# Designed miniproteins, single chains, continued (5): the designs that were tried, part 18

Each design is a single chain, and the fold is of that chain. pLDDT is the mean over its residues in the fold that is shown.

## One batch from the design tools (miniprotein)

Design m16637
Fold by ESMFold2-Fast:
Structure m16637 (fold): chain A 92 residues (1-92)
Amino acid sequence: ELDLARFFYDLGNYFLKQGKPEAAIKSYEEAIRLAEKVDPKFAADAYLNLGEAYLKLGQPEKAIEWYRKALEIDPSNERAKKVLEEAEKKLK
């Protein structure tokens, strides 16, 4: 399960770097589906990258929703806190 989740997570990262945020979203959603019940901290990282993909699509409100979800799962995640603050500031 985690090996397959990691594969989709890495695939999502690849698509984001290629400027294909819609393909990245699908890959991250699959990684989350596989990991959420087994490794919540890994799922939180996938939610953060899902939010980044939505920012690249020009959907900052959706990105903020996913960043909040990541913080809900892993409240100690410093990356989640930082990107949430940056996204909320940009929305204003």
Scores: mean pLDDT 83

Design m16638
Fold by ESMFold2-Fast:
Structure m16638 (fold): chain A 64 residues (1-64)
Amino acid sequence: SVEEEAEKLIEELEELAENGATEEQLDELDREALRLHLAGAPQELLDKIGELLKKAAKKSGLKL
Protein backbone atom coordinates (compact mmCIF):
# COMPACT_ATOMS: atom_id res chain seq x y z
CA SER A 1 0.00 0.00 0.00
CA VAL A 2 0.99 3.67 -0.24
CA GLU A 3 1.20 3.77 3.57
CA GLU A 4 3.62 0.81 3.58
CA GLU A 5 5.78 2.52 0.92
CA ALA A 6 5.83 5.71 3.02
CA GLU A 7 6.86 3.74 6.13
CA LYS A 8 9.70 2.08 4.20
CA LEU A 9 10.92 5.50 3.02
CA ILE A 10 10.82 6.73 6.64
CA GLU A 11 13.02 3.79 7.74
CA GLU A 12 15.54 4.51 4.96
CA LEU A 13 15.57 8.23 5.78
CA GLU A 14 16.12 7.56 9.51
CA GLU A 15 19.33 5.69 8.63
CA LEU A 16 20.46 8.51 6.30
CA ALA A 17 19.66 11.15 8.93
CA GLU A 18 22.11 9.37 11.28
CA ASN A 19 24.85 8.47 8.76
CA GLY A 20 24.54 11.14 6.07
CA ALA A 21 23.65 10.79 2.39
CA THR A 22 24.87 11.80 -1.06
CA GLU A 23 23.18 14.60 -3.01
CA GLU A 24 22.01 11.97 -5.54
CA GLN A 25 20.41 9.84 -2.79
CA LEU A 26 18.56 12.84 -1.32
CA ASP A 27 17.38 13.97 -4.77
CA GLU A 28 16.04 10.46 -5.52
CA LEU A 29 14.28 10.21 -2.15
CA ASP A 30 12.79 13.71 -2.53
CA ARG A 31 11.30 12.57 -5.88
CA GLU A 32 9.96 9.42 -4.16
CA ALA A 33 8.34 11.59 -1.46
CA LEU A 34 6.60 13.65 -4.18
CA ARG A 35 5.38 10.44 -5.85
CA LEU A 36 3.92 9.23 -2.53
CA HIS A 37 2.23 12.62 -1.99
CA LEU A 38 0.60 12.43 -5.44
CA ALA A 39 -0.45 8.81 -4.71
CA GLY A 40 -2.39 9.97 -1.62
CA ALA A 41 -0.07 9.09 1.28
CA PRO A 42 -1.36 10.34 4.68
CA GLN A 43 -0.22 13.88 5.54
CA GLU A 44 1.19 12.69 8.90
CA LEU A 45 3.59 10.32 7.12
CA LEU A 46 4.48 12.96 4.49
CA ASP A 47 5.31 15.45 7.27
CA LYS A 48 7.64 12.92 8.92
CA ILE A 49 9.31 12.20 5.57
CA GLY A 50 9.87 15.95 5.07
CA GLU A 51 11.42 16.32 8.55
CA LEU A 52 13.76 13.37 7.96
CA LEU A 53 14.80 14.65 4.51
CA LYS A 54 15.77 17.97 6.13
CA LYS A 55 17.72 16.16 8.89
CA ALA A 56 19.55 13.96 6.35
CA ALA A 57 20.42 17.00 4.22
CA LYS A 58 21.70 18.90 7.30
CA LYS A 59 23.75 15.87 8.44
CA SER A 60 25.30 15.68 4.94
CA GLY A 61 26.05 19.43 4.71
CA LEU A 62 23.60 19.80 1.81
CA LYS A 63 20.79 22.30 1.23
CA LEU A 64 17.48 20.59 0.46
Scores: mean pLDDT 82

Design m16639
Fold by ESMFold2-Fast:
Structure m16639 (fold): chain A 62 residues (1-62)
Amino acid sequence: SAAETEAILEEVERRATRLVLEGRYDEAIAFLEAQLERHRDNPELVAALRRGIASLRALAAA
Protein backbone atom coordinates (compact mmCIF):
# COMPACT_ATOMS: atom_id res chain seq x y z
CA SER A 1 0.00 0.00 0.00
CA ALA A 2 1.03 3.65 -0.38
CA ALA A 3 0.93 4.10 3.41
CA GLU A 4 3.18 1.06 3.93
CA THR A 5 5.61 2.29 1.24
CA GLU A 6 5.74 5.75 2.88
CA ALA A 7 6.35 4.22 6.36
CA ILE A 8 9.23 2.11 5.00
CA LEU A 9 10.76 5.15 3.23
CA GLU A 10 10.54 7.24 6.43
CA GLU A 11 12.30 4.53 8.49
CA VAL A 12 14.98 3.99 5.80
CA GLU A 13 15.54 7.77 5.55
CA ARG A 14 15.92 8.08 9.36
CA ARG A 15 18.53 5.30 9.50
CA ALA A 16 20.47 6.50 6.43
CA THR A 17 20.47 10.10 7.74
CA ARG A 18 21.99 8.96 11.07
CA LEU A 19 24.83 7.21 9.22
CA VAL A 20 25.41 10.26 6.98
CA LEU A 21 25.52 12.61 10.00
CA GLU A 22 28.18 10.31 11.50
CA GLY A 23 30.21 10.53 8.25
CA ARG A 24 29.56 6.83 7.55
CA TYR A 25 28.66 7.26 3.87
CA ASP A 26 29.80 3.80 2.71
CA GLU A 27 27.65 2.17 5.41
CA ALA A 28 24.68 4.37 4.48
CA ILE A 29 25.05 3.32 0.81
CA ALA A 30 25.38 -0.37 1.78
CA PHE A 31 22.25 -0.05 3.95
CA LEU A 32 20.25 1.48 1.06
CA GLU A 33 21.51 -1.24 -1.32
CA ALA A 34 20.33 -3.92 1.16
CA GLN A 35 16.89 -2.22 1.32
CA LEU A 36 16.79 -2.09 -2.50
CA GLU A 37 17.38 -5.87 -2.65
CA ARG A 38 14.78 -6.53 0.10
CA HIS A 39 12.10 -4.41 -1.64
CA ARG A 40 12.81 -5.23 -5.33
CA ASP A 41 9.08 -5.97 -5.89
CA ASN A 42 8.04 -2.39 -4.95
CA PRO A 43 8.77 -0.04 -7.90
CA GLU A 44 8.15 3.19 -5.90
CA LEU A 45 10.58 2.06 -3.18
CA VAL A 46 13.12 0.92 -5.80
CA ALA A 47 12.99 4.31 -7.57
CA ALA A 48 13.35 6.28 -4.31
CA LEU A 49 16.19 4.06 -3.04
CA ARG A 50 18.10 4.30 -6.34
CA ARG A 51 17.87 8.13 -6.19
CA GLY A 52 19.08 8.04 -2.56
CA ILE A 53 22.05 5.80 -3.43
CA ALA A 54 23.04 8.07 -6.35
CA SER A 55 22.83 11.18 -4.12
CA LEU A 56 24.92 9.59 -1.35
CA ARG A 57 27.55 8.36 -3.83
CA ALA A 58 27.86 11.90 -5.21
CA LEU A 59 28.08 13.36 -1.69
CA ALA A 60 30.70 10.78 -0.59
CA ALA A 61 32.84 11.62 -3.67
CA ALA A 62 32.85 15.35 -2.81
Scores: mean pLDDT 86

Design m16640
Fold by ESMFold2-Fast:
Structure m16640 (fold): chain A 116 residues (1-116)
Amino acid sequence: SEAERLLAEMRELLKRLEELLEELKKASPEEQQAILTEMVAVVQRLLALMHRLIELLPEEYRPEARKLLAEFSTKFHDFVLASLTASPEELRALAEEFVEFLREVLRRLEELAREA
């Protein structure tokens, strides 16, 4: 189905984001800027796919899905801002927290898609 295709594409983007976060943990401050730029691009693609998936959901599920998308966007913005002033140890903790949050967002979105 189209929903299954979107979810598969989102899983691949999650995998890419996890790879970028591991690179970020090992990067110099100068390299971090380029990696964060790539992370922003991946998140923008995820948000576009989430919007498409929401349009495939029954109308009654869209408010919950939109709230989840808004929470994801806010958490990512907070992560990026915090990462600019974080120590290497703080960055590791922030990156791990963000990855866990993203996995939970995808899990909940998959559950909503299953009910559709």
Scores: mean pLDDT 82

Design m16641
Fold by ESMFold2-Fast:
Structure m16641 (fold): chain A 115 residues (1-115)
Amino acid sequence: MEKKKKIEEAEKYAEKAVEYAKQGKIGEALEELQKAFDLLDEVGDPKKEAKKLNYVGRLEYALGNYERAVELYEKAIELDPNYAEAWKNLAKALKALGKEEEAKEYEEKAKELEP
């Protein structure tokens, strides 16, 4: 597969991990997450660590672990401040925690980073 196709496939595995987590199938969720990580490592993307943190954050969010998701998204943003998806996911997790004002601020930041 070409680099772009591998990154797209990693995203699909991350989505499958979230769906398994929503079903309480933690073992299957972790297997799909590992497949996503393997593809990111194979590509050698310099932003792979930020993407991995975002994927784990999405998994934690799906499990209802909103505080843990916030920590993971904040770490992803620390590694890649231009990671629009991580800012968007951080806002979503803060909203789930009732932090509406902080969520608004970070939603605006995510919009600034997307064309």
Scores: mean pLDDT 86

Design m16642
Fold by ESMFold2-Fast:
Structure m16642 (fold): chain A 76 residues (1-76)
Amino acid sequence: SLEEIIEESEKMTLEERGKRAYSAYQKLLDARRRGATPEELADIYREMAKAGDKETIEAFYKSAERVRKLAEEEKK
């Protein structure tokens, strides 16, 4: 859940957050180079978001929900 993601994030040091973000970024570069699926890319973006602070995580999930609703409207 979002609450569990935030709780885990709050336990991380700034150094640990930086390492997680960098690791996710490297995975993104490799995935893009090999032509990964949109689903794989989305998973990597979620990993990057989890490296942020509480505000970053909340903003990411709020934006993702907004995009999901817009996509549903396009199916009309």
Scores: mean pLDDT 72

Design m16643
Fold by ESMFold2-Fast:
Structure m16643 (fold): chain A 89 residues (1-89)
Amino acid sequence: MKELEEEARRLLAEAAEAAAAGKLAEAVRLAGEAMALGAEAKGAPRAAELVRRAAEEVAALVAAGKLEEAIALEERAMAEAAELARKEA
């Protein structure tokens, strides 16, 4: 658990650096993995899997310049992940 939290913090720092460098798609993917590790640490592995899948799709949409679709997908995925995490707790 604590090791997953530490790895998540490291990934968030890398995501911030990627964003500062203008690598927004990479930043989204790194932040998504950090959130997935946070969900796993809380005992929500199904929510973690959904977050990882969503982060890859959102990053691809951002890289393609489809920002509106990326935002819509992220909003839906976060809502689904929150519901799934509640059911896993």
Scores: mean pLDDT 81

Design m16644
Fold by ESMFold2-Fast:
Structure m16644 (fold): chain A 62 residues (1-62)
Amino acid sequence: SEPDAEMVKRGQELTKEALEYARRGDLELAKRKMHGSMFLYTMAGAGELLRREAEKVEKALE
């Protein structure tokens, strides 16, 4: 089944915020935003996006 496009879009917005917080060194906010994104990707049925976007944030946090 195709992922829910609106939930994917909102998840991508939260991932973008997570990456911005990670670059600032705000680990707590970065993780909080990423958890929100993961929830949206899960609800959308977008497991591959969840994996890729989580990896991006994890690498940014190093």
Scores: mean pLDDT 81

Design m16645
Fold by ESMFold2-Fast:
Structure m16645 (fold): chain A 66 residues (1-66)
Amino acid sequence: SAEELRRQAREKIVQAIELISQGDLDGAKAHLEEARELAVQLEKLGDDKSAAEFFEAVRALEAQLA
């Protein structure tokens, strides 16, 4: 369901933020990629608003890793 995908995407973003704070940049990148994949699935289900929000969050966090 879209609700389950949103929950999983939020969880991956939270885990990525924690890993960034710990200096685990490779672990953070892996979790952000998983969140991006979940956002693509949300977009395919028609939850374009949530997908856009997760894509924005992933891009912002990836910018911190550059």
Scores: mean pLDDT 86

Design m16646
Fold by ESMFold2-Fast:
Structure m16646 (fold): chain A 64 residues (1-64)
Amino acid sequence: MDADVYSGIGDIYLALGKMAEKRGDYEGAINMYRKAIELYEKAGDTERAEEARQHLEEVESKLK
């Protein structure tokens, strides 16, 4: 019912995070990946949530 909408919006935030990362905006990327994770979790999409978490971890490691 609403899971498909949450996954779709999650995909948008995942894409925005990747774009922010390419620009060197790691803080923006972190915020976008966190939103993607929340939306994928609401959708019950554990695989995409895990993908977004991996991107988040990679970006957080670059801020050190």
Scores: mean pLDDT 82

Design m16647
Fold by ESMFold2-Fast:
Parts: C-alpha cells; sequence; structure tokens
Structure m16647 (fold): chain A 67 residues (1-67)
C-alpha cells in the first residue's frame, strides 16, 4: 500500500505542476491517475476538481463533451 501511496504522491505533484503551468487537461489526467492509486490523496482530489472547473469554463471542454 505504501508503494501505491508514494506513486500517487509523485503523480499528484506532477498534476500540481501541470496545473500551475496552465495545462489543465494534463493536470486532470495526472490527478485521476493518482486517485486511482490512492483515492484518499487530498492534493490529487483538489487538483482534479480545480482542473475540471477550469476546463468546464473553456471552449475545448465543451467541444469534447459535444463530440
Amino acid sequence: SSQKQQQAQQLAEQAQQAFDAGDYSRAAVLASQALRLDPTNERAAEVLRRALEALGQSPAAVDIHVA
């Protein structure tokens, strides 16, 4: 379990970096992967929520949902 938690932490850190860079789609993917390994990772959950909120405000998110 600790190995999955460590991998989730690394993915959550990468997700945060992607979010800080403005790459919300990459942040959402990385955060989702972190939560798959550790569903209790609060950083990953927060990054995913914020990334999806940012994507929901963009035309790209609407186009993906309609297609």
Scores: mean pLDDT 79

Design m16648
Fold by ESMFold2-Fast:
Structure m16648 (fold): chain A 59 residues (1-59)
Amino acid sequence: MTEEQLEEARKHYEEAVKAFRNGDYEKAAEHFQKIAELTGNERYKKAAETLKKMYEKKK
């Protein structure tokens, strides 16, 4: 992972947290997915999938 990818992931993390706090789970999921793609960290991928289920909410 390059230093540039790490900085980009950090910016996406800030946007994801902001979206999550605002209840925008779709936008939060998108940003967490970008972090997972940039870092390869499965934890962020699972977070994105969980948030997608929250806004999709097929009951």
Scores: mean pLDDT 77

Design m16649
Fold by ESMFold2-Fast:
Structure m16649 (fold): chain A 92 residues (1-92)
Amino acid sequence: SLLKKKPSKEEMEEIEKRVQELLAETDRNAEAGDVDGVRAILDELSKMADEAEKKGYGDIVVLLTLAIIHASVALIDVLNRQGKLEEWLKEQ
C-alpha cells in the first residue's frame, strides 16, 4: 500500500473532531431536508480525503471514506423523501 504514513496524535484528533462535527451536521441537514447542505459536506469530506491521500495517511482516508458513505446514505434518504432520487441516479 502507498498509504503508509501516520499523522501526529494532534493531527489525528483534529481530523476526528472535524469528521464528527461534519457527521452531526449531515444528520441535522438531512432531518431538515437540506440537500444542498448535505452536498456541501460531501464536497468538504472529499477534499479532506484527497488531502489525506496525498499525505499518505491511509487510516485517515479510511475514516473519511466511511464518513463519505454515511453522508451519501443521508443524501439518498433526503432525495428519496423529496421524490428526487431517480433523477439524481440518472445524473451519476
Scores: mean pLDDT 86

Design m16650
Fold by ESMFold2-Fast:
Structure m16650 (fold): chain A 58 residues (1-58)
Amino acid sequence: SRDTILRVAARELGVSEETVRRVLDRVEAGEISYAEAARLLGVSPASVRSLVAALRAA
């Protein structure tokens, strides 16, 4: 299910699945903020927060 969430997010955002995974992993590790991750993915910080929550629930 985690891989499915990453694949869907990558298609929606027009980026590679690897890019989404790398950015979200860095947020979870505390290396970057939600705002920085949002800037890198081209979305809102709220969207990043929702993606992190979905991955944690999977």
Scores: mean pLDDT 80

Design m16651
Fold by ESMFold2-Fast:
Structure m16651 (fold): chain A 75 residues (1-75)
Amino acid sequence: SSEEAKEKQERQRKLLEKEVELGMALIERGVLLTIKRQKEKAGTLTEEERAEIERRLEELERRIRELEEEIRKLE
């Protein structure tokens, strides 16, 4: 029925939006981990920068888990 097609389209749109957000969060996590590692190797990572990066990584890890659960529920 047309109603089933509409429900499928809505689920697919929500799934795509969450998959895009997950992809962006994974990229940001990868970038931050790379920056942290490079600065640690160079001896230029300040305690303030470390704390900021670690705080953002914790926020990203939480959001990634939330998005993975939401995506699983939509599939």
Scores: mean pLDDT 88

Design m16652
Fold by ESMFold2-Fast:
Structure m16652 (fold): chain A 95 residues (1-95)
Amino acid sequence: SEHIEKANKLIEEAEKEEGEAKALNLLMAGYHYYLAEDYEKAIEAFEKAAKAAENDPLLKAAAYEQLAKVYEKMGDYEKAAEYKKLAEEAKKTLK
């Protein structure tokens, strides 16, 4: 899959980076895994993106919003709701 190949390269680039740059590469990797319907790898990438974005509330919220979308796609509405709440909490730290 072209999407899996792109995602794997983005993961490799993310391993060389820290902070915002790492979070952005992990978010892009998660999107490509999601498009390939590899939801387990998409979840892993978005969880790592949220951790890398701990000092960037907007990127952290974006990662949580993507996790909510993946869980909704998988039919896990409880986890989707939890991640939507985490995204809103992250946004509230913006001034």
Scores: mean pLDDT 88

Design m16653
Fold by ESMFold2-Fast:
Structure m16653 (fold): chain A 66 residues (1-66)
Amino acid sequence: SALVEELAELVLAGKIEEARELLRELKKQGIDPFELGKEVARLLRSQGKEREARIALLLGIEVSNE
């Protein structure tokens, strides 16, 4: 999905605060940030980006628990 690709791009670019703010805004719209974080992590892991995949998962967990 376009949202998964946009979040993956932000994490790959090291724009972690922008990724966090986007997840917060999507949560306000009723989108589950943990499910999004998992899908972004899956995409990044498929590209061999294991560290970035872990960052995406942790961001999803963090924002979900706010």
Scores: mean pLDDT 88

Design m16654
Fold by ESMFold2-Fast:
Structure m16654 (fold): chain A 66 residues (1-66)
Amino acid sequence: MVLEIRTTLPVERLIGLTLRLMGIPGVEVKIVGEDTLRVTTTLSDEEYARLVAELRSIPGVEVREL
């Protein structure tokens, strides 16, 4: 599954989010813009749905499923 994450977060919070995502087994993060991340996952459907829900709960984070 592939996600596009767009944020209005300050740089320090964006770095923290990126490090958290990179720490998850089966998650690959690519920086595609100053405020935009592309996330590729090999997670189960349940773990993927949980990740999407958690990301959408963060103020200033927009998630698009590709």
Scores: mean pLDDT 81

Design m16655
Fold by ESMFold2-Fast:
Structure m16655 (fold): chain A 62 residues (1-62)
Amino acid sequence: MSEEDQIVRDILIKELIEEEGLSEEQAEKVAERTLELMKQGMSGREALKEAFKELGLPVPKF
């Protein structure tokens, strides 16, 4: 993982824990899946929504 990818991942994990109340394990899974989907050409917002859906979590308000 690049240094930039690691920074983005860490920011997403913190936001998911603080804003959505996810556990550290849930936040890590969402962040990792979001980054993988973004690498496949999805926008950050769409990737985040898809990651929540795949993990069976309620999609955040946007």
Scores: mean pLDDT 77

Design m16656
Fold by ESMFold2-Fast:
Structure m16656 (fold): chain A 62 residues (1-62)
Amino acid sequence: SHMEEKMKKDIEEAIKNLKKLLDRYRAQLAATTDPAEQSRLQAQIDALENKIKEYEKKLKEL
């Protein structure tokens, strides 16, 4: 299906973008010494990791 191929490409692009953002937040977490900022960044990292797992699951089901 043309729509399935488009969805697959859209999900693959979303995963790539989320992984780039994840790398950025991990770098920021490694550079910060503020506990409040560390907690905020860790929450963002956890949310991104969960979203990547959801997209990877959808990709396997296509």
Scores: mean pLDDT 88

Design m16657
Fold by ESMFold2-Fast:
Structure m16657 (fold): chain A 100 residues (1-100)
Amino acid sequence: TSDLQRQLVSNLRTGVTNLRNAANSTTQDQARQLSRRAADSFDRASDLARQLGRDDLSRALRRASDLSRLGSSSSLDQTRRLSRRAIDLVRQGIDDVTVD
């Protein structure tokens, strides 16, 4: 396992954890802050995935970052929904590697 792969996994875990916390947040400010942190982690993960030749995963992570960034300025309910959708996109991007 390369350093790039370890960094990718670390940023994926951080991003997903922040999104789970955003989806469970009870205040708009907390949800927005966690969603913003998730977006930053997925931006880094997307770049790392691209460097590793994982183009499909990189695109999925970029979409997850975009949804998370939208969540950083949305209402509480919208940020919760966007966070759940972003988690689903990340899961789909990971699963596409293990099925084929």
Scores: mean pLDDT 86

Design m16658
Fold by ESMFold2-Fast:
Structure m16658 (fold): chain A 62 residues (1-62)
Amino acid sequence: GPAAEKQAQLLAEAVRLAELQLRLRYPDAEITVEQVDATTVVGTARLGDEVVTLTLRVPEVP
């Protein structure tokens, strides 16, 4: 329904933002972005033994 569609749009935007932020700060890192639940996206940048994690939360659409 419309709420699920809006939730999916917010999550897709969060995925794009996480990837953009990590790539901008760590251009040579291996970047992985995953949706972990209905409101949370986790991005990880790995460069050798160094790991940086970015967590983005989106509002829950009623």
Scores: mean pLDDT 83

Design m16660
Fold by ESMFold2-Fast:
Structure m16660 (fold): chain A 61 residues (1-61)
Amino acid sequence: MKLTPTQERILELLASGKSLREVAEELGISQSTVSRHLRRIGARNKGEAAAIYSEYLAKKK
């Protein structure tokens, strides 16, 4: 799986326990933009986002 830098940062922050609001504030974007990126990744919720990020890191050799 290949993520954009913004998508990777969103997943990292969500995996660290941040909410969508906190991720949006950290990146200086709207929550709607964060949700749009998650939809493009295929994550329906924070748990799926964390799982996707863990799999992404596991495939990074």
Scores: mean pLDDT 77

Design m16661
Fold by ESMFold2-Fast:
Structure m16661 (fold): chain A 58 residues (1-58)
Amino acid sequence: PTKEERRKAVIESASVYARALGKTITARMEGSPEEAREIAKEEMEKADKEEKEILEKV
């Protein structure tokens, strides 16, 4: 992979985690702590899978 492709992959993976964090913060502000914990776990697991796919793509 080129430096450009690697840079884009890193930025894309960071964006995935930023989105997951945003959803977790919203859930904590609007919902119960228990619901927020469940959402955080699901979103982080999803982010981990998406990161792996993004990094494998380059």
Scores: mean pLDDT 78

Design m16662
Fold by ESMFold2-Fast:
Order: sequence, then structure tokens, then C-alpha cells
Structure m16662 (fold): chain A 66 residues (1-66)
Amino acid sequence: MFEEVLEELRRLGEEAAESTDREKILELVGEMERLALEFSETANEEERKELMEVLAEIGEKIAKSL
């Protein structure tokens, strides 16, 4: 379900933000991108908006940790 996808993205984002290995961070970001793209194929407008907001939040967190 939609909520499960957002939880998985947050989990991957936290792992990436806590990592000091650039290769590991890129791998996790790639997984997040794949999951987000896959979900967007079935998402409605409201779900897509929330997905983008969650991704922006995670991206800021990762950028701040680098």
C-alpha cells in the first residue's frame, strides 16, 4: 500500500543519511529512485504529491549529512 512505500522510502533515506560510504549512499538512492518510479505508475495526484514531499525531505537530510 501507499503508506508502506513511504515507510520504506523513509527507512532507505535514514540508512543513506547515516552512511559514510558514498558507494553505499548511491546504491540506496538508486533503490529509492526505482521504488518511487515504480510506485508513481499507479499513484494518483495526491499520492504523487506526498511522495514528492517525502523525497524532498529525505534528499535534504542526505545532503545535510554529506
Scores: mean pLDDT 77

Design m16663
Fold by ESMFold2-Fast:
Structure m16663 (fold): chain A 79 residues (1-79)
Amino acid sequence: EDTERTKRIAKREIEGAIKAIENNDDFGLDVHRALLEIILGIEKVDPNRDEEVIKMLEKAVEASDAKDIPGLKKIYEEL
């Protein structure tokens, strides 16, 4: 349940980040990136953490920093 909830939130934030990049909305991108970092931090300290989800969240933050829409789309499909 917690992992599936984390994946759902991550997908929403990735979708938001893609939309922000497409619209040149730097503020919106910063908000979605910050939320991805928050859920990454939560997952890292969870005793039932999913290592693949952690890896995907780390990649999502990196792709957001790079404004890499193809990378974000790939992560979205893998989650």
Scores: mean pLDDT 84

Design m16664
Fold by ESMFold2-Fast:
Structure m16664 (fold): chain A 95 residues (1-95)
Amino acid sequence: MLDQLLRPNPALQALLETLGITEEVLTLGQLLGALYQLLAKLYEEGKVTADPADENVFTLHDPELRAVLGTDRLDLRNEEELRARLLGSSEPVEP
């Protein structure tokens, strides 16, 4: 899965460009790495907070980021949810 070439949603791509990430297609691993960099930056800005009971769960306070990811909460251990939100779709590929 980490070596699949994926196209992030356009609004997420715009946020990633603020980090110098301008590629239109990325591997899942590159997308997760870019997301972690974005979350770290926003955490420093107070726009994201970690759940006190679970450091892998983040609450999103930035309305722009909430709109881009379609959620106000992220679990970094849930790769399936992260993949769906980064790509803008939660639908599985048809068997």
Scores: mean pLDDT 69

Design m16665
Fold by ESMFold2-Fast:
Structure m16665 (fold): chain A 59 residues (1-59)
Amino acid sequence: SELSERLRRGMEELRPEGRESVERLREELEEGVREIQRAVGKVVSKDKEASEELLKKAE
């Protein structure tokens, strides 16, 4: 909360053009995090399926 408050105050001190650039970067970063989470989810799902098959074959 303290860090969030300081970040907001810093953004208010930016000129309009700088403020827009920072907001755009934030949106792109959030989308990037979402893509990473989806990719990790797919990998984890495949690993789970592979582990289950190995357990069945190992007896």
Scores: mean pLDDT 67

Design m16666
Fold by ESMFold2-Fast:
Structure m16666 (fold): chain A 93 residues (1-93)
Amino acid sequence: GEEAAEYARRAARYAAEAAKAGGAEAAKKGTAAAIAAAGAAFAAELGNGEAAARSAEGAAEAARAAGRAGGEEAGRYGEEAARYAREAAEAAR
């Protein structure tokens, strides 16, 4: 539970950085990824592993989309966010 929440919080931080580094589309998708990752952390802290895993998977998808929509810097942050979101999903199961 705690490990999943920690990975999800890291994913949220990187997703927020991706949102700041890109244009409007990266901002939308990075913000969505950060919200989903924060939701995954909350669900993991409440012991709801299934909800945490689903939210973390959504965060990973949104973070990849943010990286693709932004430039090189947004891409790097989006990739890190997606990686930590996937780790959160695996730890939540």
Scores: mean pLDDT 81

Design m16667
Fold by ESMFold2-Fast:
Structure m16667 (fold): chain A 89 residues (1-89)
Amino acid sequence: HMSVEEVLREAAERMIELIRRAYESTDPAEKQALLDEMQALAGETIRRLREAGVDPETIARVANLFSEALDAVEAGDYERAVELVRKIA
């Protein structure tokens, strides 16, 4: 079993990689597919935290950071998205 810290670090690293790929892409369809993948990763991470018995306050904080990061990606603010994701781990 992965520790909570390892789950959050892996999720943050994977999310930053997806954000970087979205920033570098010039194809709107690829950007949307990457955004969908980021949303799926956020949902899976929250599910894993709940299964691990992480406290509701920590889960809410992580969920809010993912939500704000995804909003930043949709707005084209990739720098802010990465900054928000770095706060997760």
Scores: mean pLDDT 88

Design m16668
Fold by ESMFold2-Fast:
Formats: C-alpha cells, structure tokens, sequence
Structure m16668 (fold): chain A 62 residues (1-62)
C-alpha cells in the first residue's frame, strides 16, 4: 500500500542519516515496489533512483 511505501521511505531516510547506505538502498527499493503496486509510478521511479544512489555510496554495483 502507499502507506507502507511511505513508512519505508522514512526508514530509508533514517538509514542514510546514520550512514547505513546498503540498508537505505533496500528500504528505498521496497518503497519503490509498494508505490508501483499502489499506482504511484512517479514515486516508484524516484525511490528506485534513491536506491541506486545509496548502493553507489555503499560501494555496491547497481
């Protein structure tokens, strides 16, 4: 649901603030999937970009 997507966005933002980039990327990826399922494609696209950026900060291939 969209509400669940928003909760994962909050968790992802907190993980970024704490420097936990891999965890942040996983949260943003879950948020993207939930946003897409709820019909919010623009939000899903934004979350996928944030996940990619977080993976790059973690030193992981995207």
Amino acid sequence: SLDEALQYIVKGGKALEEGNYEEAAEYFRKAADLARQSGHQDLADGMEKLAEEAYKKAGLPV
Scores: mean pLDDT 83

Design m16669
Fold by ESMFold2-Fast:
Structure m16669 (fold): chain A 75 residues (1-75)
Amino acid sequence: SLADLRRGAELAIAKERERIATLSPEQQEDLAKRLEEQIKKTKELLAKETDPEEKARLEIELSRLEEILEIVKEA
């Protein structure tokens, strides 16, 4: 279900928050760049997607990636 996907995303974010705190500044910068690229690609896929179910899935993924990027930038 979409609720299960959202819960999974929240747990993944919590796990990544702890992991990011252990990274060096250089590793954090590299992770931020990778996340920005993934966000760009996900936004492009979302813009082209016409299936409501797949759109909802991509929106959950985009939200997860954007929240992780915010954590990295605040670290």
Scores: mean pLDDT 86

Design m16670
Fold by ESMFold2-Fast:
Structure m16670 (fold): chain A 95 residues (1-95)
Amino acid sequence: SHLPERLTPEQRAEIEKIRAEFDKEMDELVKKANEAIDSGDFETAEKYIDEIIRKANEYARKLAPLSIVEALNVVADGEDRAIELRKKIKEKQKE
């Protein structure tokens, strides 16, 4: 059986607010990680990557009571950002 998702306008607005805060914070952490990678400071870059994962899990906890799908989406988004940053570190280490 297929049940339609029933979110109140208030719940939808809260999801949008949390998602906007998540996107802004992720963009800032990715920028800081990239600046560290570009300067050859891979230890600082890894600390920002760890913070990306930690923050993604924090936002997932906030979203889970409202939408399990949105909670899973922010975890996946954070993991994808971390993978790309670690790939960039490995490429720089080969130079």
Scores: mean pLDDT 87

Design m16671
Fold by ESMFold2-Fast:
Structure m16671 (fold): chain A 66 residues (1-66)
Amino acid sequence: TAELRRRAAILWSAASILLAALSLGTESEERVIAVLEEALEAARAAGDEELARELEERIRELRERK
């Protein structure tokens, strides 16, 4: 679905900005993970397996850093 693909892309873009903010200490890890999880749900619903895999791996990396 085009709407779900668009939602996934927007959330991924937002998550990328939040990841940069996390690196600067201006954003919480919990907030970044929440946005990434929402993007992952949208990517899976849209059938974007490539994006879903990338998001899942990034979430894993953040959780392992904790």
Scores: mean pLDDT 75

Design m16672
Fold by ESMFold2-Fast:
Structure m16672 (fold): chain A 66 residues (1-66)
Amino acid sequence: GPVPEFSPEEEAALREVLRTVKEVMDENADGDFAGIAEKLRQKAEEAEKQGRTDVAERLRNVADAF
């Protein structure tokens, strides 16, 4: 099954991803899935520029699901 336990650092990264996804969805409530995906990819690029490669990769994976 999926990973049952997370390290504190991994949990923090996942919380950041979930917060970003919720923020994008809330700001794009009347938008289409393509618009949400594009905004998530933009947030992933921002995270990557900040050295948050783990967050960036997870955000891209979420965007690809839309």
Scores: mean pLDDT 76

Design m16673
Fold by ESMFold2-Fast:
Structure m16673 (fold): chain A 62 residues (1-62)
Amino acid sequence: MKSEDEIAELLMERTDLSPKQARAVARGLLAHRDDPETVIQILRTHVGLSEEEARELTRELF
């Protein structure tokens, strides 16, 4: 499983999030890692990804 820092780094590579935003999102994703639908919803709502992009990124993260 990726650490919070590794998830934040991947988010910064795949999205236009700032380092602070990426770390905040990474914490939320890790808290819900056992619920992929919640992870997808966080990515769609807070990052602005499409459902397809959110599903692909979720697969890369976990």
Scores: mean pLDDT 79

